# Designs tried in a protein design run: designed miniproteins, single chains. Part 10

Each design is a single chain, and the fold is of that chain. pLDDT is the mean over its residues in the fold that is shown.

## One batch from the design tools (miniprotein)

Design m338
Fold by ESMFold2-Fast:
Structure m338 (fold): chain A 61 residues (1-61)
Amino acid sequence: MADEATAEEAGRRAEEAAREAGASPEQSKVLGDGARKAALSGMSPEVAVALAEAEARRYAA
């Protein structure tokens, strides 16, 4: 499904962005899954990824 493919891409991008922001592998996976679910719920993929990256920066201190 198009929505599923879009959500999957958002999840992967969010996980990558979280890892680059310094989040642990476990935290990055959680944030990526969250972004995927947000995109499935109608949030734009760009916003979902940005929120995940911001959260990763907050916890990567």
Scores: mean pLDDT 77

Design m339
Fold by ESMFold2-Fast:
Structure m339 (fold): chain A 87 residues (1-87)
Amino acid sequence: GGYIAGGEADAAEGRAVLTVGGADGEAAARAAARGAEAAGGRTVAVEGLPGSGRVEVEGDAAAALRGAGEGASAADGPGAGLGGAPP
């Protein structure tokens, strides 16, 4: 996905914006949002595009970022990827 290169997450502000990639960016973004919410975050926005998706979460941003990463990984696919701040 070319929506946001390298990924971006502002955990210090209680907010994280994640870019996920894959053949079905919407499915990957929804999976990431589910993972983030399971980790104690709150999903503010989800955008899906073919090959790219964006998830915006608030609250426990660091925990949400980890949960989103696990959710995106569970979406499965050789082209799937997740962009965000380092752990």
Scores: mean pLDDT 59

Design m340
Fold by ESMFold2-Fast:
Structure m340 (fold): chain A 73 residues (1-73)
Amino acid sequence: MSDEEIAEKLVELAKSPDPEVQEQALRYARKLLDEGKLEVARKIFEALAKSPDEDIRNAAAIMLGVAATLLKR
């Protein structure tokens, strides 16, 4: 399974209307970010930032800022 295939599956989870599924996608994206998979994690956080759940949106926005900082340095 390639990193792009993993990103595609996690982006689908991030688009789920279920906040529990979206929280799982957020946790996996954070792990990918910690592993240095910045582009994969960024794609997932971008999908989560569109969530109807305010807590998920806010967490994703913060993590996008972190990923952007790491990508620029």
Scores: mean pLDDT 77

Design m341
Fold by ESMFold2-Fast:
Structure m341 (fold): chain A 71 residues (1-71)
Amino acid sequence: SLAEEVQALLERAREAFRAGDAEAAARLLEEAAALAKEHLRATLPPAEAAEAVARLEAHLAALIEALRAAA
């Protein structure tokens, strides 16, 4: 399922970050977000999808910046 795929990517991102690889963690987070954005665009009305995608992208950007700052 999509939830299982996203969870697997998030677990891999956590492992990469723990191993000291912030760039691999960021890439895996971007992959998880891409799947989530595709699902939002496929399942929500256009206006709601655009809003949800924008919020997800803002959250992702903040998280990746925090990961890079912590590395």
Scores: mean pLDDT 85

Design m342
Fold by ESMFold2-Fast:
Structure m342 (fold): chain A 60 residues (1-60)
Amino acid sequence: MKYSEELSGEEVLELAKELLEEKKKTDPEMAQLLGLVVASLEGNPEDPLALELARYLANK
């Protein structure tokens, strides 16, 4: 990955994982949905909808 793409993609994924850990303890159903978003980013890191969703969910 290039610096600009790596920084944005990794940052979004890390934020999504952080929110996922919080929801695992309080709302496992929401954690399941966040897990799907993380999996989508791993499968299609260039997917603009997945990136936008992850950024929205992680940053709120």
Scores: mean pLDDT 64

Design m344
Fold by ESMFold2-Fast:
Structure m344 (fold): chain A 74 residues (1-74)
Amino acid sequence: MSEEVKKKIEEAEKLKKEGERLFKQGKLEEAEKKYEEALKILKELEEDTEEARKLTLEIEVNLGIIRIKKAVFK
């Protein structure tokens, strides 16, 4: 893994953690934005790594939960 790819994965992990914190606080729209930012970084990676795939899946699952909650609870 290149240093650039590693730094981007680390940035996406930080955004995921921020999203998780916001989600626990009930700030669904802010959490959604953080997860979307993380996914954008991961989709722009030149290398398809196991770490990036796992992180993408975890974020997409959490984002799906937020979207369901926003649709149900408005």
Scores: mean pLDDT 80

Design m345
Fold by ESMFold2-Fast:
Structure m345 (fold): chain A 56 residues (1-56)
Amino acid sequence: SAEEELEKAEEAIRAGDAETAARHIGRALLQKGFSTQEIAEAIAEARARAEAVAAA
């Protein structure tokens, strides 16, 4: 489900795994019917959040 994908994305963000976070966010938002632009923006945000965790 989209909710399960969002939970996995948050786990990946906390782990500092940008690629895994991007994949799960993309899947969740596709299931929820978001536009390609909205999905790309959300993926960029998830990557940035995961990279910030990895840099800490």
Scores: mean pLDDT 86

Design m346
Fold by ESMFold2-Fast:
Structure m346 (fold): chain A 102 residues (1-102)
Amino acid sequence: SEIKEKIINIVKALGDYLVRLAREAGAPPELIARLQELVDKYIDEIKKAKTPEEIREAVDKFEAGVRELAAHLPPELREQVLAMVDAARKTIDKLIEEEEKK
């Protein structure tokens, strides 16, 4: 699915940006590694998804994982991360809705 590939690309781009942001802010190596593992895990889950509902579930789990890791960041960085997650999620939700129309 072209829409599924677009969602994967958004998750990957968000993940790459968040890793860079965390690294520049001096986050612990373990936190960066956990974020990378989270991105890889849920990209794989999205690839395996057979329905729009399964894509949504994978994205929900990815978002929850990022929010949990962000709780360990300084407040200013956490707010920036959460704002980016919210923006990406709005775009992903529109793409999932488009996939549901097929």
Scores: mean pLDDT 85

Design m347
Fold by ESMFold2-Fast:
Structure m347 (fold): chain A 71 residues (1-71)
Amino acid sequence: SAARELAEKLLERREKIAGKKLPEEEREELIKKVVEEFEKVREWAKTNELPDDALSESARELQALLREALA
């Protein structure tokens, strides 16, 4: 899915920046959380006809989540 692909790319970038890789199980769990959050925003936007810039706010929140997990 597009949400999963985005989550994987975001996690990979954060791993490169942090200079560490999460264990596979922790990586998959974090991807699931990111995907769930993104899907919630997508469903909300679908119902409320939000502009694309509202989705960028969610992407910012997802980046913060990834940064916290890799700290």
Scores: mean pLDDT 67

Design m348
Fold by ESMFold2-Fast:
Structure m348 (fold): chain A 61 residues (1-61)
Amino acid sequence: SLEERLQEALRLVDEALAAGASYEEIQERLARWAARQRAQGVPDSDIQRVLGEAIEHLEAR
């Protein structure tokens, strides 16, 4: 579901931040996550929505 994909992306950001990853490293991880979603047939509109929320979460910290 879209909610499960969002939680996965947010967890990815939180885990990377906890590990001391840079902003650029987190963006690369999100890009790889997005590529996997596309390979699974997830619509680009849903991927973009999740990426937008994940980036907002990253920038709020």
Scores: mean pLDDT 84

Design m349
Fold by ESMFold2-Fast:
Structure m349 (fold): chain A 63 residues (1-63)
Amino acid sequence: TNDELLAVYERALEDPEVRAAARAGDLEKVKELIKKIAEELGLNLSDEEIDRLAELLIRSLNL
């Protein structure tokens, strides 16, 4: 699961739409984009994992 979370996180950091949503503090948009990235990578993340990753991205991208 850690390798899967890292793969989604790295791809999300490269995505300009994710970066824009995270900087806006739009948690629901970030969660939706993470779900799409996970699906594109063929990965199944729990709702809890998606929530945690979305919060991490918002914190990391709001410098």
Scores: mean pLDDT 82

Design m350
Fold by ESMFold2-Fast:
Structure m350 (fold): chain A 93 residues (1-93)
Amino acid sequence: METVTVQYYDAKKNYEIVSLEVPLSATIGQVVEKLAEKSNVPLSSIKHVELRFRDADGRLRLVLAEWSETLGQIFDRENVDPSTTVFLSEVRL
């Protein structure tokens, strides 16, 4: 079963990293829900999320994620290796 490592990075909480392995079929909404449970962050406070990852040449990419999109759809669109670690951050607008 193909999974992706997603890490949640909260700059307000001493840069604590919460790591989660999720399938490519998981939606961003499902990933956010599980990270919120594990990090003890209220899900209702999360309005917008961004994904950060390094592409094949080591360049940092930033993608504003839709809650209904799957990780697989994003990876196909951005042409990213599933072995890449993805960082998920809350965006406060």
Scores: mean pLDDT 71

Design m351
Fold by ESMFold2-Fast:
Structure m351 (fold): chain A 58 residues (1-58)
Amino acid sequence: PEIKDVDLRVVKLDDGTYVAAGTLTFKDGSEEVVIDRADTPEEARANVEKKIEELIKS
């Protein structure tokens, strides 16, 4: 599938964990959201990026 836009955000939660959320917009106007949680912002971001890559490759 062809990607039009990707918005990736990372938020720190009160318990000290991090949530990364990636919103993908496709050329046909459809949207998908990928979310992951981790103990570090880098790990949360990397997990979401990996899921996005897997989604694009399928």
Scores: mean pLDDT 80

Design m352
Fold by ESMFold2-Fast:
Structure m352 (fold): chain A 78 residues (1-78)
Amino acid sequence: MDDEAKLLVTKAATYLYQGDYEKAKKYAEEAAKLGKDNPELSYQAYEVLARALEGLGDYEEAEKARKKAEEYKKKVEE
C-alpha cells in the first residue's frame, strides 16, 4: 500500500509541475487515502493537494489541505 501511495504522490507532483491541477488533485486525493497510516506520505499528499486546489482557485479547500499537511508533518517530526 505505501509503495502505491508513494507512486501516486510522485504522479500528483508531476501533474502539478505540468499545470494539470485537476489530475494533480485526483492523484493526491488517492495517495492520501492509500497512505493514511503513513504520516510522511499523508503530509506529501496533502501538500500536493493544497497546491493543486490553489491552482484551481479553490482557496478555502486548499487552506484545509494545508492544515492537514501541517498536522501530519508534526507527526513525522515527533
Scores: mean pLDDT 83

Design m353
Fold by ESMFold2-Fast:
Formats: structure tokens, C-alpha cells, sequence
Structure m353 (fold): chain A 100 residues (1-100)
């Protein structure tokens, strides 16, 4: 989607300014603008959103996004390497959540 690409570009602009809250907001808009059948792109956007929440110290929100990303990546038939990367990031965020 051209609209999804525009939102990703705007998110990247906010990220470069250190505005991780606005970066996450625009990545959420990109997710909503992505076709439902594009499971892999949707999974990748959820990982990007989770990384923004990580920057904000919002580990519970990051965990929720990564669990959804993992489900979509598995449904999409993503590579074992990509699935393992999401699992490792999820473990990292769950550890941060326990450490507060």
C-alpha cells in the first residue's frame, strides 16, 4: 500500500528525532493500512512497533506486539531465522518486564 509506505516514512522521521511515541503511532497507522492478507509485512511492522515501545521502556506493550508478530510470522511461513529473532526479542522484553 502506498499509504502504508507513507506512514512508515513518517514513522522513520519521528524516530530520527527521538520521538518514539509518534514513531510507534505512525507504524500503527502503517499496520492498519497494510492488507490483512499481507501477514509477513504486518508481522514485520509489529516488530518495528515493539522496538519503539522498547525505546520508551513500555515492555508490557512490546511483549503484546511481539506475541502477535510471532503468530503472524508463523502463519506467513516466515524463515526459521526470522521466527527465532522474534522469539529472542520476546524473551529479552519479558526479562526486562520482570526486572522493572
Amino acid sequence: SEEAIKYVREGARYYSKGDYESAAKYLEKAYEATPEEDLLTRAQLLVAIALEYKKLGKYEEAVKKLKEALKLAQEAGASQEEIEAIKNLLKEMEKKLKEQ
Scores: mean pLDDT 89

Design m354
Fold by ESMFold2-Fast:
Structure m354 (fold): chain A 65 residues (1-65)
Amino acid sequence: SEVRALFDKYDTDGDGVLSVAEMRAFAESLGLNLSDEELLKEADFDGDGVVDIPEFALFLQKLKK
């Protein structure tokens, strides 16, 4: 899937989650001017400081509105 392919591209560790640094790299690739704190507010729904595939999918869905 497109979401999985994008996630795997930025999941450099292959651990199944995206770190703040990986999310920042992704956001910059989209031209988004978000701080690390804003990225976590928008994408990190469980508050553990990482973004899994379902959270990443919700973030992408939010951007398409």
Scores: mean pLDDT 72

Design m355
Fold by ESMFold2-Fast:
Parts: sequence; structure tokens; C-alpha cells
Structure m355 (fold): chain A 80 residues (1-80)
Amino acid sequence: MTVGQQNTLSSLAQIALDLIKEGKSPEEAAKKVLKLGQSLADAGVKGAREQGEKVAKLAKKGDTESIKKLATDNFKKATT
């Protein structure tokens, strides 16, 4: 993946995690991330829609551990 694609996934995962920490429901966090991914895709960010959908699915489950792993793993891949 490009650095931009990895940064997009990490940012969306971080936003979902922060929303859940702030007391937003999993459904609300998922909706926010899905909208952000779609907006980024509309702005020409390749893969943003699919990345937003992936993070939104995990957020709906309340799976904050998997979301955190997505953020950290993509950060590590971006630095190699």
C-alpha cells in the first residue's frame, strides 16, 4: 500500500477508537468512520471507502482491540 493509504486506514481506525473512548456507541462510531471513508474516496483517496467499511464493521462489534491493531500495524508497515 502507499503511505497515504496506510495513513488513511490508521487515521480512520484512530478516529473510531477515540469516538468509542469518548462514549459514542459502536453504531455511532461506525457511522462516522463510514462517512469519513466515503468523503475521502469522493475526494480521490484510493481505497478509503473499503478502509472505512473495514473499520466501521469492527466498530459496530465494539472490537476496540482489533481497531487498535489496525492502527498500529499499518503505522509499522508505513515505516518499513
Scores: mean pLDDT 73

Design m356
Fold by ESMFold2-Fast:
Structure m356 (fold): chain A 99 residues (1-99)
Amino acid sequence: DDERVRRVIEELTEEARRTGEAEARLEGVSLSTALLVAQEAAWRAGGRVRVLATTPEGIEITVEVEYDRARRESRVRLEVNGDTEKAKKLAERIAKAEA
């Protein structure tokens, strides 16, 4: 849902620009979408953005991105609530497929 993603990025950007931090909850999104939303909003605002996401499979993910505009640096924190062993096995499978 591109319009929902765009709206959330705009709302998070405006709040983080105004207050220095913003948070949103997204349901039924991929990890890639949650990361994109947090990174884009943090970069545009020059602040901290947190996205609490639930994937279609019911995995709970927290993505926090802080962007320092003066240093042009991003700090990313990722938390997965649930079976981290499955996340690790998926990462290993992707790495082997691209080797």
Scores: mean pLDDT 74

Design m357
Fold by ESMFold2-Fast:
Structure m357 (fold): chain A 67 residues (1-67)
Amino acid sequence: MTAEQYYQQGKKYALEEKDYEKAIEAFKKALALDPTFEDAARALVAVHELKKNPEDEKARELLESLP
């Protein structure tokens, strides 16, 4: 899988399945393949916030706003 594919998989885990652990793992794999992948880094921050508080509207909006 490419960094972009892991990133899209992470977004699905976080936004569709609400599985933040799987989302974190997927975003970490994206960043392992491309450490300069800013969208994956931002998504990782947002999903950590959602793991702490699943009703964090700002973290969810940030994640939804990413391409």
Scores: mean pLDDT 83

Design m358
Fold by ESMFold2-Fast:
Structure m358 (fold): chain A 77 residues (1-77)
Amino acid sequence: MMKEIAESLLRMAAAVASKLEDKEEALEYVKEMTVKIIKESGVPLEELEPLLREELLSLGFSEEEAEKAIEEIRERL
């Protein structure tokens, strides 16, 4: 249940980020929202990582940029 809610919130965060004109602001927004979702839900990053990577790629980020963002999220936890 909590994982499904966290995944839904992450998809909504990515949808909001897709409307931001600045690519750097979009990336930071996804990172901030993912940290908040993890801290509030208790769902570990490892369980959200596949969806997070998929959503970042869908936003136009490279696989290398997505991996770097995931590492930065891990450092904020």
Scores: mean pLDDT 84

Design m359
Fold by ESMFold2-Fast:
Structure m359 (fold): chain A 62 residues (1-62)
Amino acid sequence: SDEEIALRAQKLYQQLMEAIANGDLDKARALLAEIEELAKQTDHPAVQSSLDQAKAALAAAE
């Protein structure tokens, strides 16, 4: 369901933030790619928000 995809995207975003905090940018990029794939499966606003926040966080860390 879209709600399950939204929860998964939120979990991936949390993991992405932890990867950035640990300096693991390769892992953060891989997690962003997973969120991007979820965003292609649904137009759910929470998924799009997680994607936008993940992109901004990674861009700021690079």
Scores: mean pLDDT 86

Design m360
Fold by ESMFold2-Fast:
Structure m360 (fold): chain A 80 residues (1-80)
Amino acid sequence: MEEKIKKAQELIERGREALAQGRLDEAIKLFEEAKKLGEEDPKVKLEALSGLAETYLAAGDDERAQRVGEEAARLERELG
């Protein structure tokens, strides 16, 4: 479990760097992999969803950004 969470956090950092550099396709892939590895950890999953939503907004994909944002908001409400 911890190994997967650590890997997901590394992918989130790499995704943030890719987003900052305008490498949007790579950022999407990195955040999607982080979401997958962090599926059992709501906090890590939320961080990956947040990065993914920001990346879709930067890419001009408002529809996907809204969908991911709603998923993040739902998860945040479940966390309390």
Scores: mean pLDDT 84

Design m361
Fold by ESMFold2-Fast:
Structure m361 (fold): chain A 80 residues (1-80)
Amino acid sequence: MARELGEKLADLIAENKDDPFALDVAVSLAAMQIGLLMASGRKDEAVEFAEALLRRLEQKGAPEDVIAFVREMLEEARKL
């Protein structure tokens, strides 16, 4: 489930890369999902979600600042 959600959000981000508002909303939803999983003690799911999101964003050629932001979130999830 976490992996599939990550892939779906990555697709949404990539599809809206030319719409700054939609892009910001999609990225915010991804950050909130990772934060919620971590706050719930579901670290493994947070890492799986972030890894799937990052991989799919790189495959779709998402903006580098978005990729960097997700990479930072993944590293924070791994530290817990």
Scores: mean pLDDT 78

Design m362
Fold by ESMFold2-Fast:
Structure m362 (fold): chain A 84 residues (1-84)
Amino acid sequence: NREEVNDEEVLNEALALIYLGIGNFLRSQGKYEEAAEAYKKAIDLLPEDHPLRAEVYRNLADVYEQLGKTEEAEKYRKKADELA
């Protein structure tokens, strides 16, 4: 319901979706380091129990694998799995 919505939480979720979209676009362009930064911004804006956190962590893991950062990729993959 609109009257029960925290304006800051709504704005933060909207911004997180924008950063997720930016990260997905940057990843499609092969800009993996920039994509990782966009995904991290999305995570910072989402509450700890938000369903989108698992998806963003999976996208971060994919980006780090593309960068050859296997340890970081495994860390974010584990975070996504623990949320699912």
Scores: mean pLDDT 81

Design m363
Fold by ESMFold2-Fast:
Structure m363 (fold): chain A 60 residues (1-60)
Amino acid sequence: SEREKGLEGAIALFVETADAVDKMVQIEVDYLKNPDITEEEYQKRLEEVLKEHEARRKEI
C-alpha cells in the first residue's frame, strides 16, 4: 500500500539522517578536542559527510 511504502521510506530517511548527524557530531567533537585539526580540515570532513548524506538520501 502507498501508506506502507511511505512509512518505509520515512523510516529509512530518518535512520540515514540520524547516521549523518552522528558523523557530524563526531567531527565537531574531534575538532573541539584536537588542536592539531585545522579549520580547513574540519570544513573538509564536514563537507564529505554532507556530500555522502545527499548521495544516500537520493537513493531512498
Scores: mean pLDDT 83

Design m364
Fold by ESMFold2-Fast:
Structure m364 (fold): chain A 72 residues (1-72)
Amino acid sequence: MMESLAASEVGRALVREFGLSPAAAQAVANAILKDPNISEEELAEILRKHGVPEEVARAAARLAVEIVKEME
């Protein structure tokens, strides 16, 4: 329940704050749903594989991890 809500909020925040494609944002949300303890570095790697520039991927991954932590 909390994990699903956090993943949904992460996906929306990444699109709004960084202008990520829905596919890239959804990939991060899916990764969080599978592993709520996923690291910032692992999320950044997923974003880079989806064509997100390294600096944006790192910032977006950091925001995603913080949203998940705040939902606790």
Scores: mean pLDDT 78

Design m365
Fold by ESMFold2-Fast:
Structure m365 (fold): chain A 59 residues (1-59)
Amino acid sequence: GAEEAAREAAERARAAGEAGGPQASNKGLHDASMAAIEAGASEREATLAGAGGVAQAGV
């Protein structure tokens, strides 16, 4: 459902940020991290943020 999608989006964004690491792009890591945190705090709102983070992570 939406909840699972939000979690997946946040996880994908986080994984992408981790793979790239701070060496690759500080912005990418920061955005992925923020999306994951937002998903934990406000799941529905985080879905939109997570989707953006995933796209920016280059997936």
Scores: mean pLDDT 54

Design m366
Fold by ESMFold2-Fast:
Structure m366 (fold): chain A 72 residues (1-72)
Amino acid sequence: SREAEEAIEKVRQEIREEKEELLEQGEELIEEGLKNSSTSEGQAKYVAGYLLKTLPPNAEKAEEERREEEEK
């Protein structure tokens, strides 16, 4: 039914938004970590951000970004 179809799409949208939010949070933590790389807190943020980006839904994008950095 249309109601079931709309309910499924809403759940898909919520999951998609949550995954995008985790990826964005990961990028923010990496930037903060790099900015404060000389501190233990900065190093911890870098690692945490990298872990968030390597979650299965985000792994492909994280791998692409890593590949781009390595070519430098």
Scores: mean pLDDT 71

Design m367
Fold by ESMFold2-Fast:
Structure m367 (fold): chain A 58 residues (1-58)
Amino acid sequence: MEEEVRKAVEELSKDLPEEAKEEVERITEGAIRLSEVLPLEKVLQLVRKEMEELKKSL
């Protein structure tokens, strides 16, 4: 599950600038923790939403 979360974040963060790296790392760590209590499908949905919000904020 951690591998799937990390891969999803890597693909979604490919086009983000260096300044976003710290926030991407925070999102990744949060998603990995959530994957212990939520199904992977829900975790990936939340990751996509957080990444979309981050991209709009840059």
Scores: mean pLDDT 77

Design m368
Fold by ESMFold2-Fast:
Structure m368 (fold): chain A 89 residues (1-89)
Amino acid sequence: SEKAQEIAIKALEEALEILSKALGPFDLDRAAVIVHLAVTLTVLKNNKFSKEEVIEMLEEQIKVIEKNLKDEAGKKAIEILRKAIEEIK
């Protein structure tokens, strides 16, 4: 669904902005999360996916953030992605 991908792209861009602003020197775990989100964003921009596939991609990014980040920026990014999933459903 084009609408599902547009919602996901916007949410990933917002999450990337929050995480990038919180990125410190030698913050390797946050850098890895940023790379994962940027790759997913690029894949979504260049390919067509079903609504279900878009939701699965966002759920996987939430897992990546939960595993690697325990701070407020990580929690905010997860909240943005969860809201996007609810809007897509």
Scores: mean pLDDT 88

Design m369
Fold by ESMFold2-Fast:
Structure m369 (fold): chain A 72 residues (1-72)
Amino acid sequence: KTELANKAVAYAIRGIGSYLEGNKEEAAKDFLLAGKYAKESGDVETAIFYYEKALELVPDNEEAKKLLEELR
C-alpha cells in the first residue's frame, strides 16, 4: 500500500531529525510510527528494524517490546 509506505518513510525521517536534535524519546515515538506503517504496508522486516531502533533509543519502551514480540 503506497500511502502506508510513504507514511513509514515520513515518520522515519522525522525520527532521524528528532534524534539529531537530541530528543531520543520523540525519535523513538516517530520510529514506532514508521514501523507500524511499514508493517501495515506488508514490510515486516522494515517494521522490525524501526521497532529495534526505538528500543535502542528508549530501552524500556513497552510498546516497542510488545510490537517486536508480535512479529517474532
Scores: mean pLDDT 81

Design m370
Fold by ESMFold2-Fast:
Structure m370 (fold): chain A 74 residues (1-74)
Amino acid sequence: SISNIEKEIEKLVKEGKYEEAAERYTMLGMFYYSLGLYDEAAKWFEKAAELYEKAGRTDVAEQFRKMAEWAKKK
């Protein structure tokens, strides 16, 4: 469930595992995108980008910010 994924993300963030936590948000974004729920997908991609930035993955963070913007325009 989404609640279980959010709890896993919280644990990973507390452990400093930002990239792994970002991957969980990415999975949520892709799931909502596949359902045509583009605004929800964009929110999850934005959260993934924030965590990739914390992980030092600025390149990946920028890709997800662009993906979120594209999803919002659907």
Scores: mean pLDDT 86

Design m371
Fold by ESMFold2-Fast:
Structure m371 (fold): chain A 85 residues (1-85)
Amino acid sequence: LSEKARELLKEGKKLYEEGKYEEAVKKFEEAARLALEAGDLELAAEAYKGLAEAYEKLGDLRKAAVYASVAGIYKAAAYVEKELA
């Protein structure tokens, strides 16, 4: 799961760099789902950050704001888990 999620995250970032924002969204959504299934909160945060950036480029500012908030929450949760380990 984590390895597949990382590959999808890389594909999404490449599509984003190419200006293919709708395709990037699909890759980031799949990456976020697999990252959460794997319990990889840091990877999930990166995928949700990608979703926020892609939706901002698509002009969906509401979804961009929501996913940016979700990314921040998972990033904070991942930090707390590492600090408590």
Scores: mean pLDDT 84

Design m372
Fold by ESMFold2-Fast:
Structure m372 (fold): chain A 82 residues (1-82)
Amino acid sequence: SRKELLEKEKKKLEEELKKDPNNAELWFKLGQVYARLEDYEKAIEYYKKALELKEDKEYLLYLAGVYREMGKEEEAEELVKK
């Protein structure tokens, strides 16, 4: 199923991050997997980790997207303004 594929991708990315914890792209990909699993709190945590390592507009847009899915429109707009 889609969920089983996402859980497998999640585990793979978590193992990759143990080997390369400063890789912003891996944190970003992990955030995307958690967002697809509807674990929005973890998605936000991992998108913020990616942004700490690399200030990237795509990461900000995805973070804003998760805030919107949670009904936090003000937080989403504040991210896009910067």
Scores: mean pLDDT 86

Design m373
Fold by ESMFold2-Fast:
Structure m373 (fold): chain A 110 residues (1-110)
Amino acid sequence: MEEEIEKLLEELRTLAARLPQYESDLKFYMDELEKLKDHPYAQEVIENLKKEKEERDATIRKLAESLFDDPELAQLVEEALRAVHLGELTEKAFFDIINVKIEKEYEEKK
């Protein structure tokens, strides 16, 4: 249905437009975690976030290229999917920062 396709394309464009903001936000939260790297948990979280981003980016690119013969459509789908997954990683990084800070506070409660 043409109406359904147009709506999906608009949703993909909207998601893809968020990609630069999520890249910036994730970098900011990772830089904040690096400031907390004296705590072992922060070091593990940073490494896990870097690995998850790399693996997701590679998987998304491969999936988009395999599903769409149109290079412009493949790029739009890749950017939209990367935006969704970076949004999830950004949220995870925010909660990881809070958890590290909570753990430090409980250690000081002696």
Scores: mean pLDDT 78

Design m374
Fold by ESMFold2-Fast:
Structure m374 (fold): chain A 90 residues (1-90)
Amino acid sequence: SLKDGELRWTIEVDEDGKAKLVFYEVDLKKGTLKKLKEVDLPEKFNSDSWKAIDKGVDEASKEKDKEKKLELIEKGIEEAKEKSGEPVLV
């Protein structure tokens, strides 16, 4: 069952046919999903990359502050890229 403030991710295809990784926050009081972040779906994500995404989403779901919630999502994405062997541009 969904909880208020819970974060969920999905893979969506945009109008140009490009796959996107999209993060939503559940708002049970309004009966809506609020889009928090959208990124291009990386081609090289492996099972450890997806574990990093799930960890980031779980930690973000427990956070009340929107800015900190977004930081946790972004951290999960960066850890996922690192696990895939994708170069992190410094």
Scores: mean pLDDT 79

